# Designed miniproteins, single chains, continued (2): the designs that were tried, part 49

Each design is a single chain, and the fold is of that chain. pLDDT is the mean over its residues in the fold that is shown.

## One batch from the design tools (miniprotein)

Design m5789
Fold by ESMFold2-Fast:
Structure m5789 (fold): chain A 88 residues (1-88)
Amino acid sequence: SLPEIRLAKEPAPVKGELVEEGDFYLVKVHLRYLPTLEEVDRVIAELKRIGAEVLEYKGPGSPIVVKIPKDKLEEARRISRIVYIEPV
């Protein structure tokens, strides 16, 4: 059984200084190690919904490389299943 996920609207931590590209941040979005395809699909769908551009995803164990609008970073950090965000 999986551990109980704490009901918190706590934003995912940002590790390091984010790379700015105009009105976007270039980031790596990290899920838990070996996420399910359903978890990845949901996170990508949520990122696209807030206007983020998914640049690369190499499969399980790899981060999602994405351009996030600067005004949507805090919303992105609150997407369920995101463990942490780091610069590219």
Scores: mean pLDDT 80

Design m5790
Fold by ESMFold2-Fast:
Structure m5790 (fold): chain A 55 residues (1-55)
Amino acid sequence: NEEAIEKLEELARTARTPGARAAAERAVQDVRAGKLLDEEKQERAIEGIERLSAE
């Protein structure tokens, strides 16, 4: 999903913690590699990374 990739790339740039940025970069790679195509899993990944960024 292009929208999910855009959100993950934004998190990779703007997330407050290096761990959250690294997780976002990995999630983008997983989506592009076909390992994370399920929209529900993409949404959960975004939420998890946002929580890491908030902590």
Scores: mean pLDDT 75

Design m5791
Fold by ESMFold2-Fast:
Structure m5791 (fold): chain A 80 residues (1-80)
Amino acid sequence: PSEEEIDREVKTALVLIMAAILKKYPKEATLEDVERLGKLAKEANTPEAIDALRDVAESFEKAGQTEVAEAARKYVEELE
């Protein structure tokens, strides 16, 4: 695989790991966490990263973190 493919795969994996952590502790999530995740998902630019970001937004909404959920959704809209 190319260095670009490896970089994309690594960034996608990091997005999935970060998303899993944020989905487990959605009430502890901050806007800074969402910005970091969103930027990394944008750099990964894979369907898996976009789906993970969407799942995180839904988890934030269910946890009552409306501002954080809205921020995550804005990143999803930019990537779709």
Scores: mean pLDDT 83

Design m5792
Fold by ESMFold2-Fast:
Structure m5792 (fold): chain A 67 residues (1-67)
Amino acid sequence: DVEAKREEIEKEYRKRAEELNREAKKELAEMDKKGVSLDELNELIGRILRRIGDLIQEYLERLRKLE
């Protein structure tokens, strides 16, 4: 059942996206408390964006393999 597998994948990636959001918020809050440099902040933002991109690519690849 392709539909059931799609729902399972969507549920998995929603959970992973929520976890990534929690981790990103925690990391940003910690940086704010430390008063880090703009360069360090930009590096963290770059890492978060890469994680988001990787998650999206994995999700799309999982969906493609379903068909």
Scores: mean pLDDT 82

Design m5793
Fold by ESMFold2-Fast:
Structure m5793 (fold): chain A 97 residues (1-97)
Amino acid sequence: MEEEEKKKKIEEEVEKLEKEREEEIKKIEKEREEKIKELEKAGEEGEESASRKGEHLGYTVEGLFEVGKSAEELVAERKIEKKRKEAEERIKKIKEE
């Protein structure tokens, strides 16, 4: 049967969706890195400021800071997984038509 042209159009749509997914994943990874860097900078500045005032940041504050970084990593991983699943479902529907 014919439809070489239809097959090419499906391949082009799939490639476009895969490229869009990769770009979205890169944005999520960049946002994660920026968030983690902001948390690290805030922790360093907070510790220096507290030390200057004759106060100190306790182990509890350091623990909260680490929890914050772990939370950002988990949020990014879940967003990436969701984007991958959404792209796979769209590609499957296009290929099944």
Scores: mean pLDDT 71

Design m5794
Fold by ESMFold2-Fast:
Structure m5794 (fold): chain A 62 residues (1-62)
Amino acid sequence: SWVEEVEKAAEEAVALDPSLREEAERLVKQFREAVEKKDSKAALELMIQTGELLQRAKERAA
């Protein structure tokens, strides 16, 4: 599911850079809330932000 994919990306980002934990937890919480409210625009933007968080973590780990 989309929720599982976003959670996995957030967990991978935190594993690479633990300093991102608070930001990752906030993004996952907001994504779950957007899905519950059926706010597809907010959910899409939060998915993108979580992907960007993971990309930032990967760049810091390199």
Scores: mean pLDDT 84

Design m5795
Fold by ESMFold2-Fast:
Structure m5795 (fold): chain A 91 residues (1-91)
Amino acid sequence: MKEQAEKLKKASEEAAKRLIEVGEKNNDPTLIEAGERVKELGEKAAKALEDGDFSTAARYVTAAVMLLVGAYIETDNPEALEAARKLAKAA
């Protein structure tokens, strides 16, 4: 489980970094905010996995994926949808 938690944390950090980078380049606050929130939710999900709380981890991952889908709908930027796909795959 710790290995899976680290993988999820790394995936959320990479997704967050990419969304913030793209958001800053395009002056898109929705993508920047989505990146920051995904990092927070990913850290909480990873901690829940380390604690053996799979239900709580699944809720945080679901919240992060839903947030990214929402960001895609608002910005029409495929990077948000790709981040959602990668995060779901890492979980």
Scores: mean pLDDT 82

Design m5796
Fold by ESMFold2-Fast:
Order: C-alpha cells, then structure tokens, then sequence
Structure m5796 (fold): chain A 71 residues (1-71)
C-alpha cells in the first residue's frame, strides 16, 4: 500500500542519516552530523511521516546537546 511504501522510504532515510551522523560524531564532526540529520529531516517532511519527523528532530537536539558538552 502507499502507506507501507512511505513508511519503508522514511525508515531508509532515517537509517542512512543516522549511520552517516554516527560516523561524523565518531570523528568529532558534530557540525557535519547535524547537517546530515537536517537534510534528512527535510526529506522526511516532504514524505509527511510525522513520527519520523519527530524522531529526526529529537536526534538533531541530541547531537546539538552532545556538541555543547564536548566544547
């Protein structure tokens, strides 16, 4: 169904963004991690999947807090 396709696409976007962001964080590149997550957020907003949008916003906030703690 269309809803299942949207959900699968949202999960793929989230998994790829989280993977790239985790690698950036591991290298101390918090700015790069935030950029990757913000780009994914824009794609998720276009899909209209509110749950994935909420989770991605929370992920961005978590990385921003982590960056502040490491400063």
Amino acid sequence: SMMEEIRKKAEEIMEEAERKAALAVAQGDYAGAIEVLREALKELEKLGDEESVKKMREAIESVERLAQEQA
Scores: mean pLDDT 85

Design m5797
Fold by ESMFold2-Fast:
Structure m5797 (fold): chain A 69 residues (1-69)
Amino acid sequence: SEEELRAELLRNMGKAVELASQLPEIRPEVVAKIREAAELWKAGDVERAYQISKEAYEEATRKLEEALA
């Protein structure tokens, strides 16, 4: 449902921000994706907004893992 997608979108954004707190160098990229996801959601493009939020979380996770390796 749209409510479930919104909940996951918010969770993905929150997790991406939390990860960026551990790796400040990725923070501008994470902020940019969060803004993009928010604007897409406002425009009614729910599917793209969700995908961008998921990408933000996945990219932040990958970059943090690479930095710690």
Scores: mean pLDDT 83

Design m5798
Fold by ESMFold2-Fast:
Structure m5798 (fold): chain A 67 residues (1-67)
Amino acid sequence: SITQLQQQVTAIGDELVKRYGAEGRERFQKAVLAAANGASPEEVAKIGGISLKQAQTIVQMVQASQA
């Protein structure tokens, strides 16, 4: 469900903030915004500094939210 995807995306954001503080929060926000603007999972992964699997989860959540 969208709710489960949102929870997974929130966990990714929380992990980035825990590891990198304010920079992690900024990277997460930029990654989500890029996904909302149609960026590929590969692009989202580079922007966020996250795994391709984590980037795919963000893209899936954003696409589900826009459907």
Scores: mean pLDDT 86

Design m5799
Fold by ESMFold2-Fast:
Structure m5799 (fold): chain A 99 residues (1-99)
Amino acid sequence: FEKAEELLKKAEEYLDQAEAEPDPAKARALLEKAGEYLREAMKLIASELLELNKITENAEGVKPLEKPLTEEEKEKLKKLVERAEELLYRGRRLRAELE
């Protein structure tokens, strides 16, 4: 989770810089940097969601994780998903504005 949070924070930092950048070429470069970090964060979040589905769904039989996610970790995952969606929306909006 900590690595996903760090990557989302870096994506947000670059998005904030891109939104404040008056030069469209520099703004696009910052937006691409933000996109790289966001993609990496989303990969980690997707991996955690897959692990959660393994413990909640019995499609492949009962194979519980040795150490299942706590309620705190589930809430943290939910917040990470919401944050990633917000940053993805902001990035797409800025990209449209730069065209």
Scores: mean pLDDT 72

Design m5800
Fold by ESMFold2-Fast:
Structure m5800 (fold): chain A 70 residues (1-70)
Amino acid sequence: PSQEEIDAETEVALAEIFLAVAKISNTPLTDDEIKRLEELRTRLEELAAQGHPDAARVAEDIKKLIEENK
């Protein structure tokens, strides 16, 4: 695979790990954590537009987590 494909798959995988850790913590997210999640969501939405279906799912899950912590 190309470096671009590897980078995209890595970004999705890292976002999934971050999301899983955030859900397990069961504590309110800090403003810095929310900002990081919003940045990840934006990047994943870009990857979803490029045809990465897992990116779309993870972006939606992040959006829901942010809404739950507002």
Scores: mean pLDDT 76

Design m5801
Fold by ESMFold2-Fast:
Structure m5801 (fold): chain A 68 residues (1-68)
Amino acid sequence: MSKEELLEEIKKLMEEIYELLVKKYPERADELKQRFERGLEMAKKLSKEELELVKRIAEQELKKVKEE
């Protein structure tokens, strides 16, 4: 997987997490959006190896949010 493909997959995972959290906590929508945007900006600065770790972490976070 290329770095660009990893960034796109991470974006999709973070976006799904954001949407689920906003649905559960609509009063925090602005805070959650800022965190999502900051996360994407940080991800663009990472190496391919670091992005693979971020993707793994995001997959685990999504699973936890879905189970709560």
Scores: mean pLDDT 81

Design m5802
Fold by ESMFold2-Fast:
Structure m5802 (fold): chain A 93 residues (1-93)
Amino acid sequence: MVEEEKKKLIEKAKSKDEKEAKEAVEEAARLKDEKARNEVLKVAAKSKHPEVRGMALGLLARSKDEESRKLAKELAKKEKDEKVREAVEILLE
């Protein structure tokens, strides 16, 4: 059940279409299973689309899971793209 949903969202998050990848992050954010949500968000945080990475990093930073928050902080610190930094700042407010 959640595994099939997670696989679908991971594929969308890897999409070359920025809109499709953003939709995957939005859908993942609505998953009640924190572990499955964070697995999709970790894939999105490595996206080729700066805005998608920013959205995923911001959501991971707000996770109840300490390891996911730590990962988001480390990835955000290594991020050189200004748009990603701006997106993370917005989502952390």
Scores: mean pLDDT 76

Design m5803
Fold by ESMFold2-Fast:
Structure m5803 (fold): chain A 68 residues (1-68)
Amino acid sequence: MSDEERLEALRRDLEGLRELLRAGEVSEEEAREGLERGLKEAEKAGLEEAVELLREALEELERELRAR
């Protein structure tokens, strides 16, 4: 899988995760764990754009959790 293909797959996964989280089909803790694991993998692989996407998703999740 190329870096571009991996980034596109990540975008789709994040989109799906947001929908599942909003529908209550996945827990906040499960979403956080998945995002943190993805971020560590992206950092190790040097995928700068993936790191940015995952950081944004984590910040959005943390902001929503703090609002509760």
Scores: mean pLDDT 76

Design m5804
Fold by ESMFold2-Fast:
Structure m5804 (fold): chain A 92 residues (1-92)
Amino acid sequence: IDELLNEKKYEEALKLLEEKISKQKTPSAELLTKLGLAYAKLGDYEKAIEYAKEALKLDPNYKEAYNVLARAYELMGDYEKAEEYRKLAEKL
């Protein structure tokens, strides 16, 4: 119930994940998906979608990236796209 404290922890985790990506030659689909999830938890759904889509460019079968997309679109009120990405995740 300390929502502000949790947001600060997610911001710190996000900075560490972004720094880790900048130091790697090629980011992994897992790492990009974790970034997308962190942005979604902070309410930045546009960045969550961007990073999840980048994860899918590296690994089109990465189910967790589709789950992040479905969740982000749902929280943005785009239920049609949320359902589309949820169905894509279920096919994997």
Scores: mean pLDDT 77

Design m5805
Fold by ESMFold2-Fast:
Structure m5805 (fold): chain A 69 residues (1-69)
Amino acid sequence: MTPEEKREYILETLEKEVEKAPSESAKKYAELVLKLLKGEITRDEFYEEVAKIMKVPVEEVRKAARERE
């Protein structure tokens, strides 16, 4: 699977998960990932919104992301 095919597959999967998400938190998270992948929000905005959903400091989300990069 190429990076482009993988991106397309992830987008399709996330759109279906947003539609069928059982909880509001799951819907918000999937919507944020879709917006990030589409370039509608910045990485910083994504971290702030994820921090709100998880109820943790945004700095903790940023540190976790850096460890994966």
Scores: mean pLDDT 70

Design m5806
Fold by ESMFold2-Fast:
Structure m5806 (fold): chain A 78 residues (1-78)
Amino acid sequence: MEISPEELERLLASVKPGDHVVLRGAGTGRAAAEIVRRIPDVKVTGYDSDGVVLDAAGPALAPLSDAERAKISLVQRS
């Protein structure tokens, strides 16, 4: 599912360098991409039960560096 700009900014305000962030309903990985872009030294694990939505994560991750993409794990979970 898509994250709203307000939800994204609230999420970003709560995340600090060195944190491990676990996202339920990670959707297209947009929140995960913005977390690793804006906050250094974070790891993100995203879970979503909808594999079709997770498959659409490519465009959200495309602007990231290889090092930033390596910090994100997107997993389909029921």
Scores: mean pLDDT 70

Design m5807
Fold by ESMFold2-Fast:
Structure m5807 (fold): chain A 63 residues (1-63)
Amino acid sequence: MKELKERVLALIEAGDYEGLRRLIEEASPLDAAFLTLYAASHASREQLREMGLPELADAFSEE
């Protein structure tokens, strides 16, 4: 899990949203949910939309 978290952060910092989506898609449903939430906690709403996760961008409207 620690290595997957580091990979998620590296992909977000690199702007590699295709790589991030692939990582999540290849994970088990539980791991995918966890990694998606972890990515969302470190990404802006615009970055979430670019990753193809617009539903999460809308769900994390904390303003």
Scores: mean pLDDT 69

Design m5808
Fold by ESMFold2-Fast:
Structure m5808 (fold): chain A 84 residues (1-84)
Amino acid sequence: GIEEIRAAGDALVAAVRAGDTEAFSQALKQLSEIASKYLDPILVTAYMMRAVAVWVARQLGDISTEEAVAELRAIVDDIIEKAK
């Protein structure tokens, strides 16, 4: 449900804070699998691409950790709103 989407989102945030690529990949997969129960496949793909772009921007130093966390939380919140 919505709580499972939030838990996957929290795992994405934790992975970004830790700089853990494997944890980020696992959390992204979990979020994609859960979101696919509620959303159109193209829309799920679009949100996953946005999350990957945030990860890449953080690794390149284009954004701070705090900005990356805020962007990931916004993505997760938008997924939750679309899932309602």
Scores: mean pLDDT 88

Design m5809
Fold by ESMFold2-Fast:
Structure m5809 (fold): chain A 66 residues (1-66)
Amino acid sequence: MKKVILVAAPTEEEAKKLAEELKKKYPDAEIITLPGVSLEEALEKAREIMEREGAHVSVRATEELL
């Protein structure tokens, strides 16, 4: 089953940092960064991808909860 992880962060730099950590833990997962996107928007995106692609989608946000 396809696994997708969406990384929500206020900046591209923070999103890339989190994506790198997640790639080490989940090498089989597709990591998609969403810089400048709110947590709520990231959750909406996750639901859309899950409905369209039939994938297991999870969202990871920075401590700032943006």
Scores: mean pLDDT 76

Design m5810
Fold by ESMFold2-Fast:
Formats: C-alpha cells, structure tokens, sequence
Structure m5810 (fold): chain A 94 residues (1-94)
C-alpha cells in the first residue's frame, strides 16, 4: 500500500537526519544530494511496480518480493552512503 511505502520512506528519512548531524556542513550538502537520489530512484521503482500490478502483469507473490527488494536495495544504498561519509569525515579529522 502507499501508506506502507511512505512509512518505510519516513524511516529512511529519520535515519538520514540522525546520520547527517554527525557530518561537517560540506559533507552534509553532498549527503543531502546523494540521499535525494536514493529517494528519487526508490520512488521511481515503486511507481513502476504499481504500474505492473495495475496491468495484472505481476502476481501478488512477485509484487511482495519486488517491493521487498526495492527497500532492501534502498537500505543497502543508505548503509553504503553512511559508511562513505563517515569515512570521509574521519579522514577530514586526520
């Protein structure tokens, strides 16, 4: 459902807000841009999945699996992004 999707997006945004506060202003700007790209891609994939379901081109089982994969991919990209900026912040301090 759209409510389920928006709740999952809200959790990603909460994590982003927490991690962003740990970074310098310059890294925050870059993190913002990269995070917006993750959100845009995730929303695009969800809209594509909804269109597939609307056309009956996908089973309920495959819909659930693809939806799960969309969020797994978004969370992986978020984890990679956090790690990247944390490492850049540590190098800045050295």
Amino acid sequence: SDEFFENRIALLKKRYEIEKKKLSPELQERFDKDFENILAETRKKYEQLKEEAKKNNISKRDYTLKLSQIFTEAEKKMNDLIKKYKEEEEKRKS
Scores: mean pLDDT 87

Design m5812
Fold by ESMFold2-Fast:
Structure m5812 (fold): chain A 56 residues (1-56)
Amino acid sequence: SLEEILRRLEEADKELVREVVTTGKVLSPEEGRERLAELAGVSVETVRELHERGLI
């Protein structure tokens, strides 16, 4: 469901923030999107579509 996908993305975002804070690395928008998708277990296209809809 959409709600389940959004929950996974919220958890993935928290993990991505933790990684960035811990490593001090700056990610490009493309790298950030790919990593978020990987952590959430969704496609990069799904992340892009949800961003375009203003849901994330």
Scores: mean pLDDT 81

Design m5813
Fold by ESMFold2-Fast:
Structure m5813 (fold): chain A 120 residues (1-120)
Amino acid sequence: MVTLTESGGGTFKEGSSATLSSKISGDVKGILKVGWFRKRPGQPEEHVASIDMFTGEVSYHPEVQGRATISYDKEKKTLYLNLSNLKVEDTAVYYHYAVVIENGKAKTYWGEGVELTVVK
């Protein structure tokens, strides 16, 4: 079983920066893709950032492009999302996801969510 352990949430001031992290644990034989989704109050779930682990291709949602940096540390098996120049609109629950190969099939694992609150 693969487990995603998220951290780095909390309450932050507008204009500051936050780093969310998530450690991938368990018997992970192949990681295809890692990324972050978020759920803002009253809005649908949206993709924030991802890394294709085969190509190294990185993608960002337009609303965070230029403010967000996604990175993956293979030795620590930890995914990071740095979000700079925080806005009140960045207030959301952030979910790590990992697409892994399990029994010859792609399977997506989700973290339980980490809450980020941005205040003025």
Scores: mean pLDDT 85

Design m5814
Fold by ESMFold2-Fast:
Structure m5814 (fold): chain A 98 residues (1-98)
Amino acid sequence: MEEEEKLRKLAEGLREFIVQLRDRLAAHAPEVTSEEAYQRLLDEMKQEALEALRKLGVPDELIARFEAASAEEVWQRLADAEYLYNQGKPPEEVLAAA
């Protein structure tokens, strides 16, 4: 029960964090005029994301996976995790997708 509660809170926190990142990306969208500029924005947001995830208490293994992955891979994993969360999948499945 305690582990399920912890995983549930991590999945909820991860989803809230994804929404905040998406809002920031949307705010900067008018400044993005090329694919190269978009990639730079994603890389900058990835670094900010890693700091926020550390503060959120996300497991070190997941943080290490994000650090090793490209910015596009991080965004894809986060999108997959949010999709599973919105489908009502278990917290373990949501966190495994991230």
Scores: mean pLDDT 71

Design m5815
Fold by ESMFold2-Fast:
Structure m5815 (fold): chain A 58 residues (1-58)
Amino acid sequence: MKAIEEAEKLSRETFEKSTKLNKEALKEAEVSQKKASELLDKSVEIQKKGSAEVKKIL
């Protein structure tokens, strides 16, 4: 094969692999973000409850 045709094939294969990896990364990021969001929500609720209790004592 000519070098140009080989470069085009390699470029296409690289793009296909990149797209597949991006799809997998997005799925993993979604799961990680869901867990992080839940932990952040719990942190905010704890802070709100703590602040309210401190205000009642003081």
Scores: mean pLDDT 78

Design m5816
Fold by ESMFold2-Fast:
Structure m5816 (fold): chain A 80 residues (1-80)
Amino acid sequence: RAAVYERLLRTLELVVEVLKSIPDYAETAKRFEELLERARKAYEAGNVDELDRILQETVALLGTLPAEVRDRIQDAINAA
């Protein structure tokens, strides 16, 4: 189960990196940075309930992105 949350943290880091590389996505990048910070704190505290909530919020937020942006994020995940 720890491996799932480590993957969540790595995925959030990659998402933030990709979105920061896109000029029009600074606000969206900030939202994912907030999720990443919450996830790091929850992981350090061993708060699995909060980590599960952050995982669901991350999936939902990713689903709101345009296909082109999601494709760039998926490419980054596949390369990592």
Scores: mean pLDDT 81

Design m5817
Fold by ESMFold2-Fast:
Structure m5817 (fold): chain A 75 residues (1-75)
Amino acid sequence: MEEIREAVARAVREALLSLGVPEEVADRIAERVREDPNAVVKAILEETEKAGIKLSAAQVAGIALRGIGVELDVR
């Protein structure tokens, strides 16, 4: 369980960094995802809005799908 959460959080963090999201914001989102992997979309939307970062719906969906893909592959 914990290893899956860590893998999902890492994948989400990497995707955020690749889109130019600041490391502080990406780390905060990854930590929230590590605690609750089902809250990926909510964590991305809340933390990026709080930081003044505007991501498209397609970018948010892409990050969430990458996280889900990692979870499904490990299960």
Scores: mean pLDDT 76

Design m5818
Fold by ESMFold2-Fast:
Structure m5818 (fold): chain A 74 residues (1-74)
Amino acid sequence: MEENARLVLEKAGLTEEEAEKTLDPKTGEEIIDKGVENLLKKLGVKSVSKEDYDNLKHGIRTAAKAYVKAKKKK
């Protein structure tokens, strides 16, 4: 589970510090949006539906939470 979270964050081009900041209600949305844009560029996808974009945001947020939780236990 933590390995999958780490890989998602790496593909999104987010650092460990940025992953922790995604949990901040003031800056988290901007960092998640950056991660989605990085993923779309990496996949060569120029546009996605609103639903797919929201699903990518949810995936990055979930991965960041899982990564932070795993890091606190190690």
Scores: mean pLDDT 74

Design m5819
Fold by ESMFold2-Fast:
Structure m5819 (fold): chain A 75 residues (1-75)
Amino acid sequence: MTDEEIETLFKLLDTDGDGKIDSLEAVRGALRALGYNLSEEEIKALFEKYDTNGDGKLDFDEFKAFVADLEARKA
């Protein structure tokens, strides 16, 4: 996944324009649409790993790290 694709996806998930993704469910749906074969538990664990404030929100840098971790898990 390119930086441009990650930025486009982030903007689609950040519907309020606050610079944060507010929903684990939105991230899960987007990743499934992109062909990532991950369990809900795995996606939740990775989201929580990169959620620094515990509010269920990811900023752009945290989301990029989240996606990089996902790509590293692909065989």
Scores: mean pLDDT 73

Design m5820
Fold by ESMFold2-Fast:
Structure m5820 (fold): chain A 119 residues (1-119)
Amino acid sequence: NADMLTLAGELYANRGEYEKAIELFKKAIELDPNNADAYTVLGLAYLKKGEYDKAIEYFEKAIEIDPNNARAYLVLGEAYLKKGEYDKAIEYFQKAIDINPNNTRAKKLLEEAEKKKKE
């Protein structure tokens, strides 16, 4: 049932209805507090709303539950990149690549963060 709430939340998030998505993801977490994916998508909803610090908190919780979740490290890096914290963004993109060396998105975002740090 927590998985169904997570899926429904993602459908609302894809429509730009982030407040409804957040409500559903929070309910998924209440049913299963160890659902790393629910924390990751909750963080993504906050990231899309521009609430970077809340996004970071939820991505960090996802990583605590599943330390090998390359996606959680990727989106944590994206949140720090949006905040202009390029050193942290680089660190987390590198961690995502260490877990999944074929992650093309993480490699592109790492290059972007390195370029912005030098500007």
Scores: mean pLDDT 88

Design m5821
Fold by ESMFold2-Fast:
Order: C-alpha cells, then sequence, then structure tokens
Structure m5821 (fold): chain A 117 residues (1-117)
C-alpha cells in the first residue's frame, strides 16, 4: 500500500501544480503545453498506483475526482485545480489542491498535497 499511496500522492501533486503553470503561461499554446504535460504525469502516476494495487492482490480500481477552473480578465489570470484519489473501498490514498494567480505581471501560487501515512 505504501507504493500505491506514493504514486497517488505524485498524481495529486501534479494536479496541484497545474494552476501555477497556467498563471505563468504567456500564451494559450503555453497553457495547452502545461496541461498536456501535467495530464501525462497525472495519468502515469495513476497507472503506477493501479499496478501496485494489482501486485498486492487488491482491486485495480481507483475513484478520481478532479476539478480544473481558470478565469482570464484582461492581463489577470486565476486558476484552481484539485484531485482526490480513493480506492474502490473508499480509502483515501491522496488529495491535492492548488491556486495560481497573475496580476500586474506578478505570479502568486500555492499548492498542497497529502496522502495517508
Amino acid sequence: MAAARAHALAAAEAMARLPEAIARARSDAEIDAAEGRLQDEFVAHLRAALAELERLGRAAELHVDTLVDYRRRGDEVEARASARITTAAGELLAEGEGVGRRRDGEVEAESAARGRE
């Protein structure tokens, strides 16, 4: 279970970092590139968590809740993302959330992710 939790935590961390990447992006192409990269990282970590559950003889099933929201107002950007990853039995493996803002050319970002011990 520790390895499955570590992979789920890495997935949640990737999602929590998306808002900062969006807030730092200077073009729609840079937003698309950041979303693609972090989605690939997120999916790779989920696949690794599923492989660990299968190796342990547990159900290779995860319930994943994600939210991505971003708003542009002229030169200002605000982005939020979250992920919550649970087993089929409802055991929390990891959750993460992040916020990114750009105002007056400056970027402020916060992200947090946690797993069970």
Scores: mean pLDDT 85

Design m5822
Fold by ESMFold2-Fast:
Structure m5822 (fold): chain A 58 residues (1-58)
Amino acid sequence: SVEKAREALKAGDYETALKYAWEALEKDPTNVEAWRIAAEAAQKLGKLDEFARELEAR
């Protein structure tokens, strides 16, 4: 759920935020908010390269 991703991001739990954001994108890949949360969480974790590779794999 995008709501769970948003709550995790606010709590500073970037790994959980990224997990829930990807789950939301698996259900609805047009969810712009989920993409924004995933990108922000990946940036905070220093995993932008991993995020880009995962995006290409889809």
Scores: mean pLDDT 76

Design m5823
Fold by ESMFold2-Fast:
Structure m5823 (fold): chain A 85 residues (1-85)
Amino acid sequence: ASSEKIAELKSKFPQYAKFPDSEFAEATGKVVELDENGLLKLQLEDGSVRPFLLLPSLRGKVKPGDNVKITYLTSSYTILDIEKL
């Protein structure tokens, strides 16, 4: 992710402010599954499907079938930001 994006996320989520910028990664893909507990399965550009954890504040923003760009923590696969493409 960009330094500007990471700074905004660290301000919004102070609990993650101590993490190095290298832990903040981006991915694009299609939401193939989203449960009520925030488990989100994303089909990545290489065709692989990976599980991520969507924060409660973000759970109403997307649905299965949406193409999205996510910003996530590489250590936990926790999504801190999600936008529809």
Scores: mean pLDDT 82

Design m5824
Fold by ESMFold2-Fast:
Structure m5824 (fold): chain A 59 residues (1-59)
Amino acid sequence: MISTLLEQAEEALENGDLTEAEIQVGLAWLVAAVNRDYSQFAELDELEQRIKEQRAALA
């Protein structure tokens, strides 16, 4: 499930859909936290940082 959310977030970023990317990353964080899947935290942090950088470039 987390992998599907990460894939959707990456696809949204590639398409320039920052709102969708933020939603998918947020859901992935929630799922990872509930499942205590700490191995995903670094990847989620990287995706969140990429979204932040893309948003800053558009501001």
Scores: mean pLDDT 79

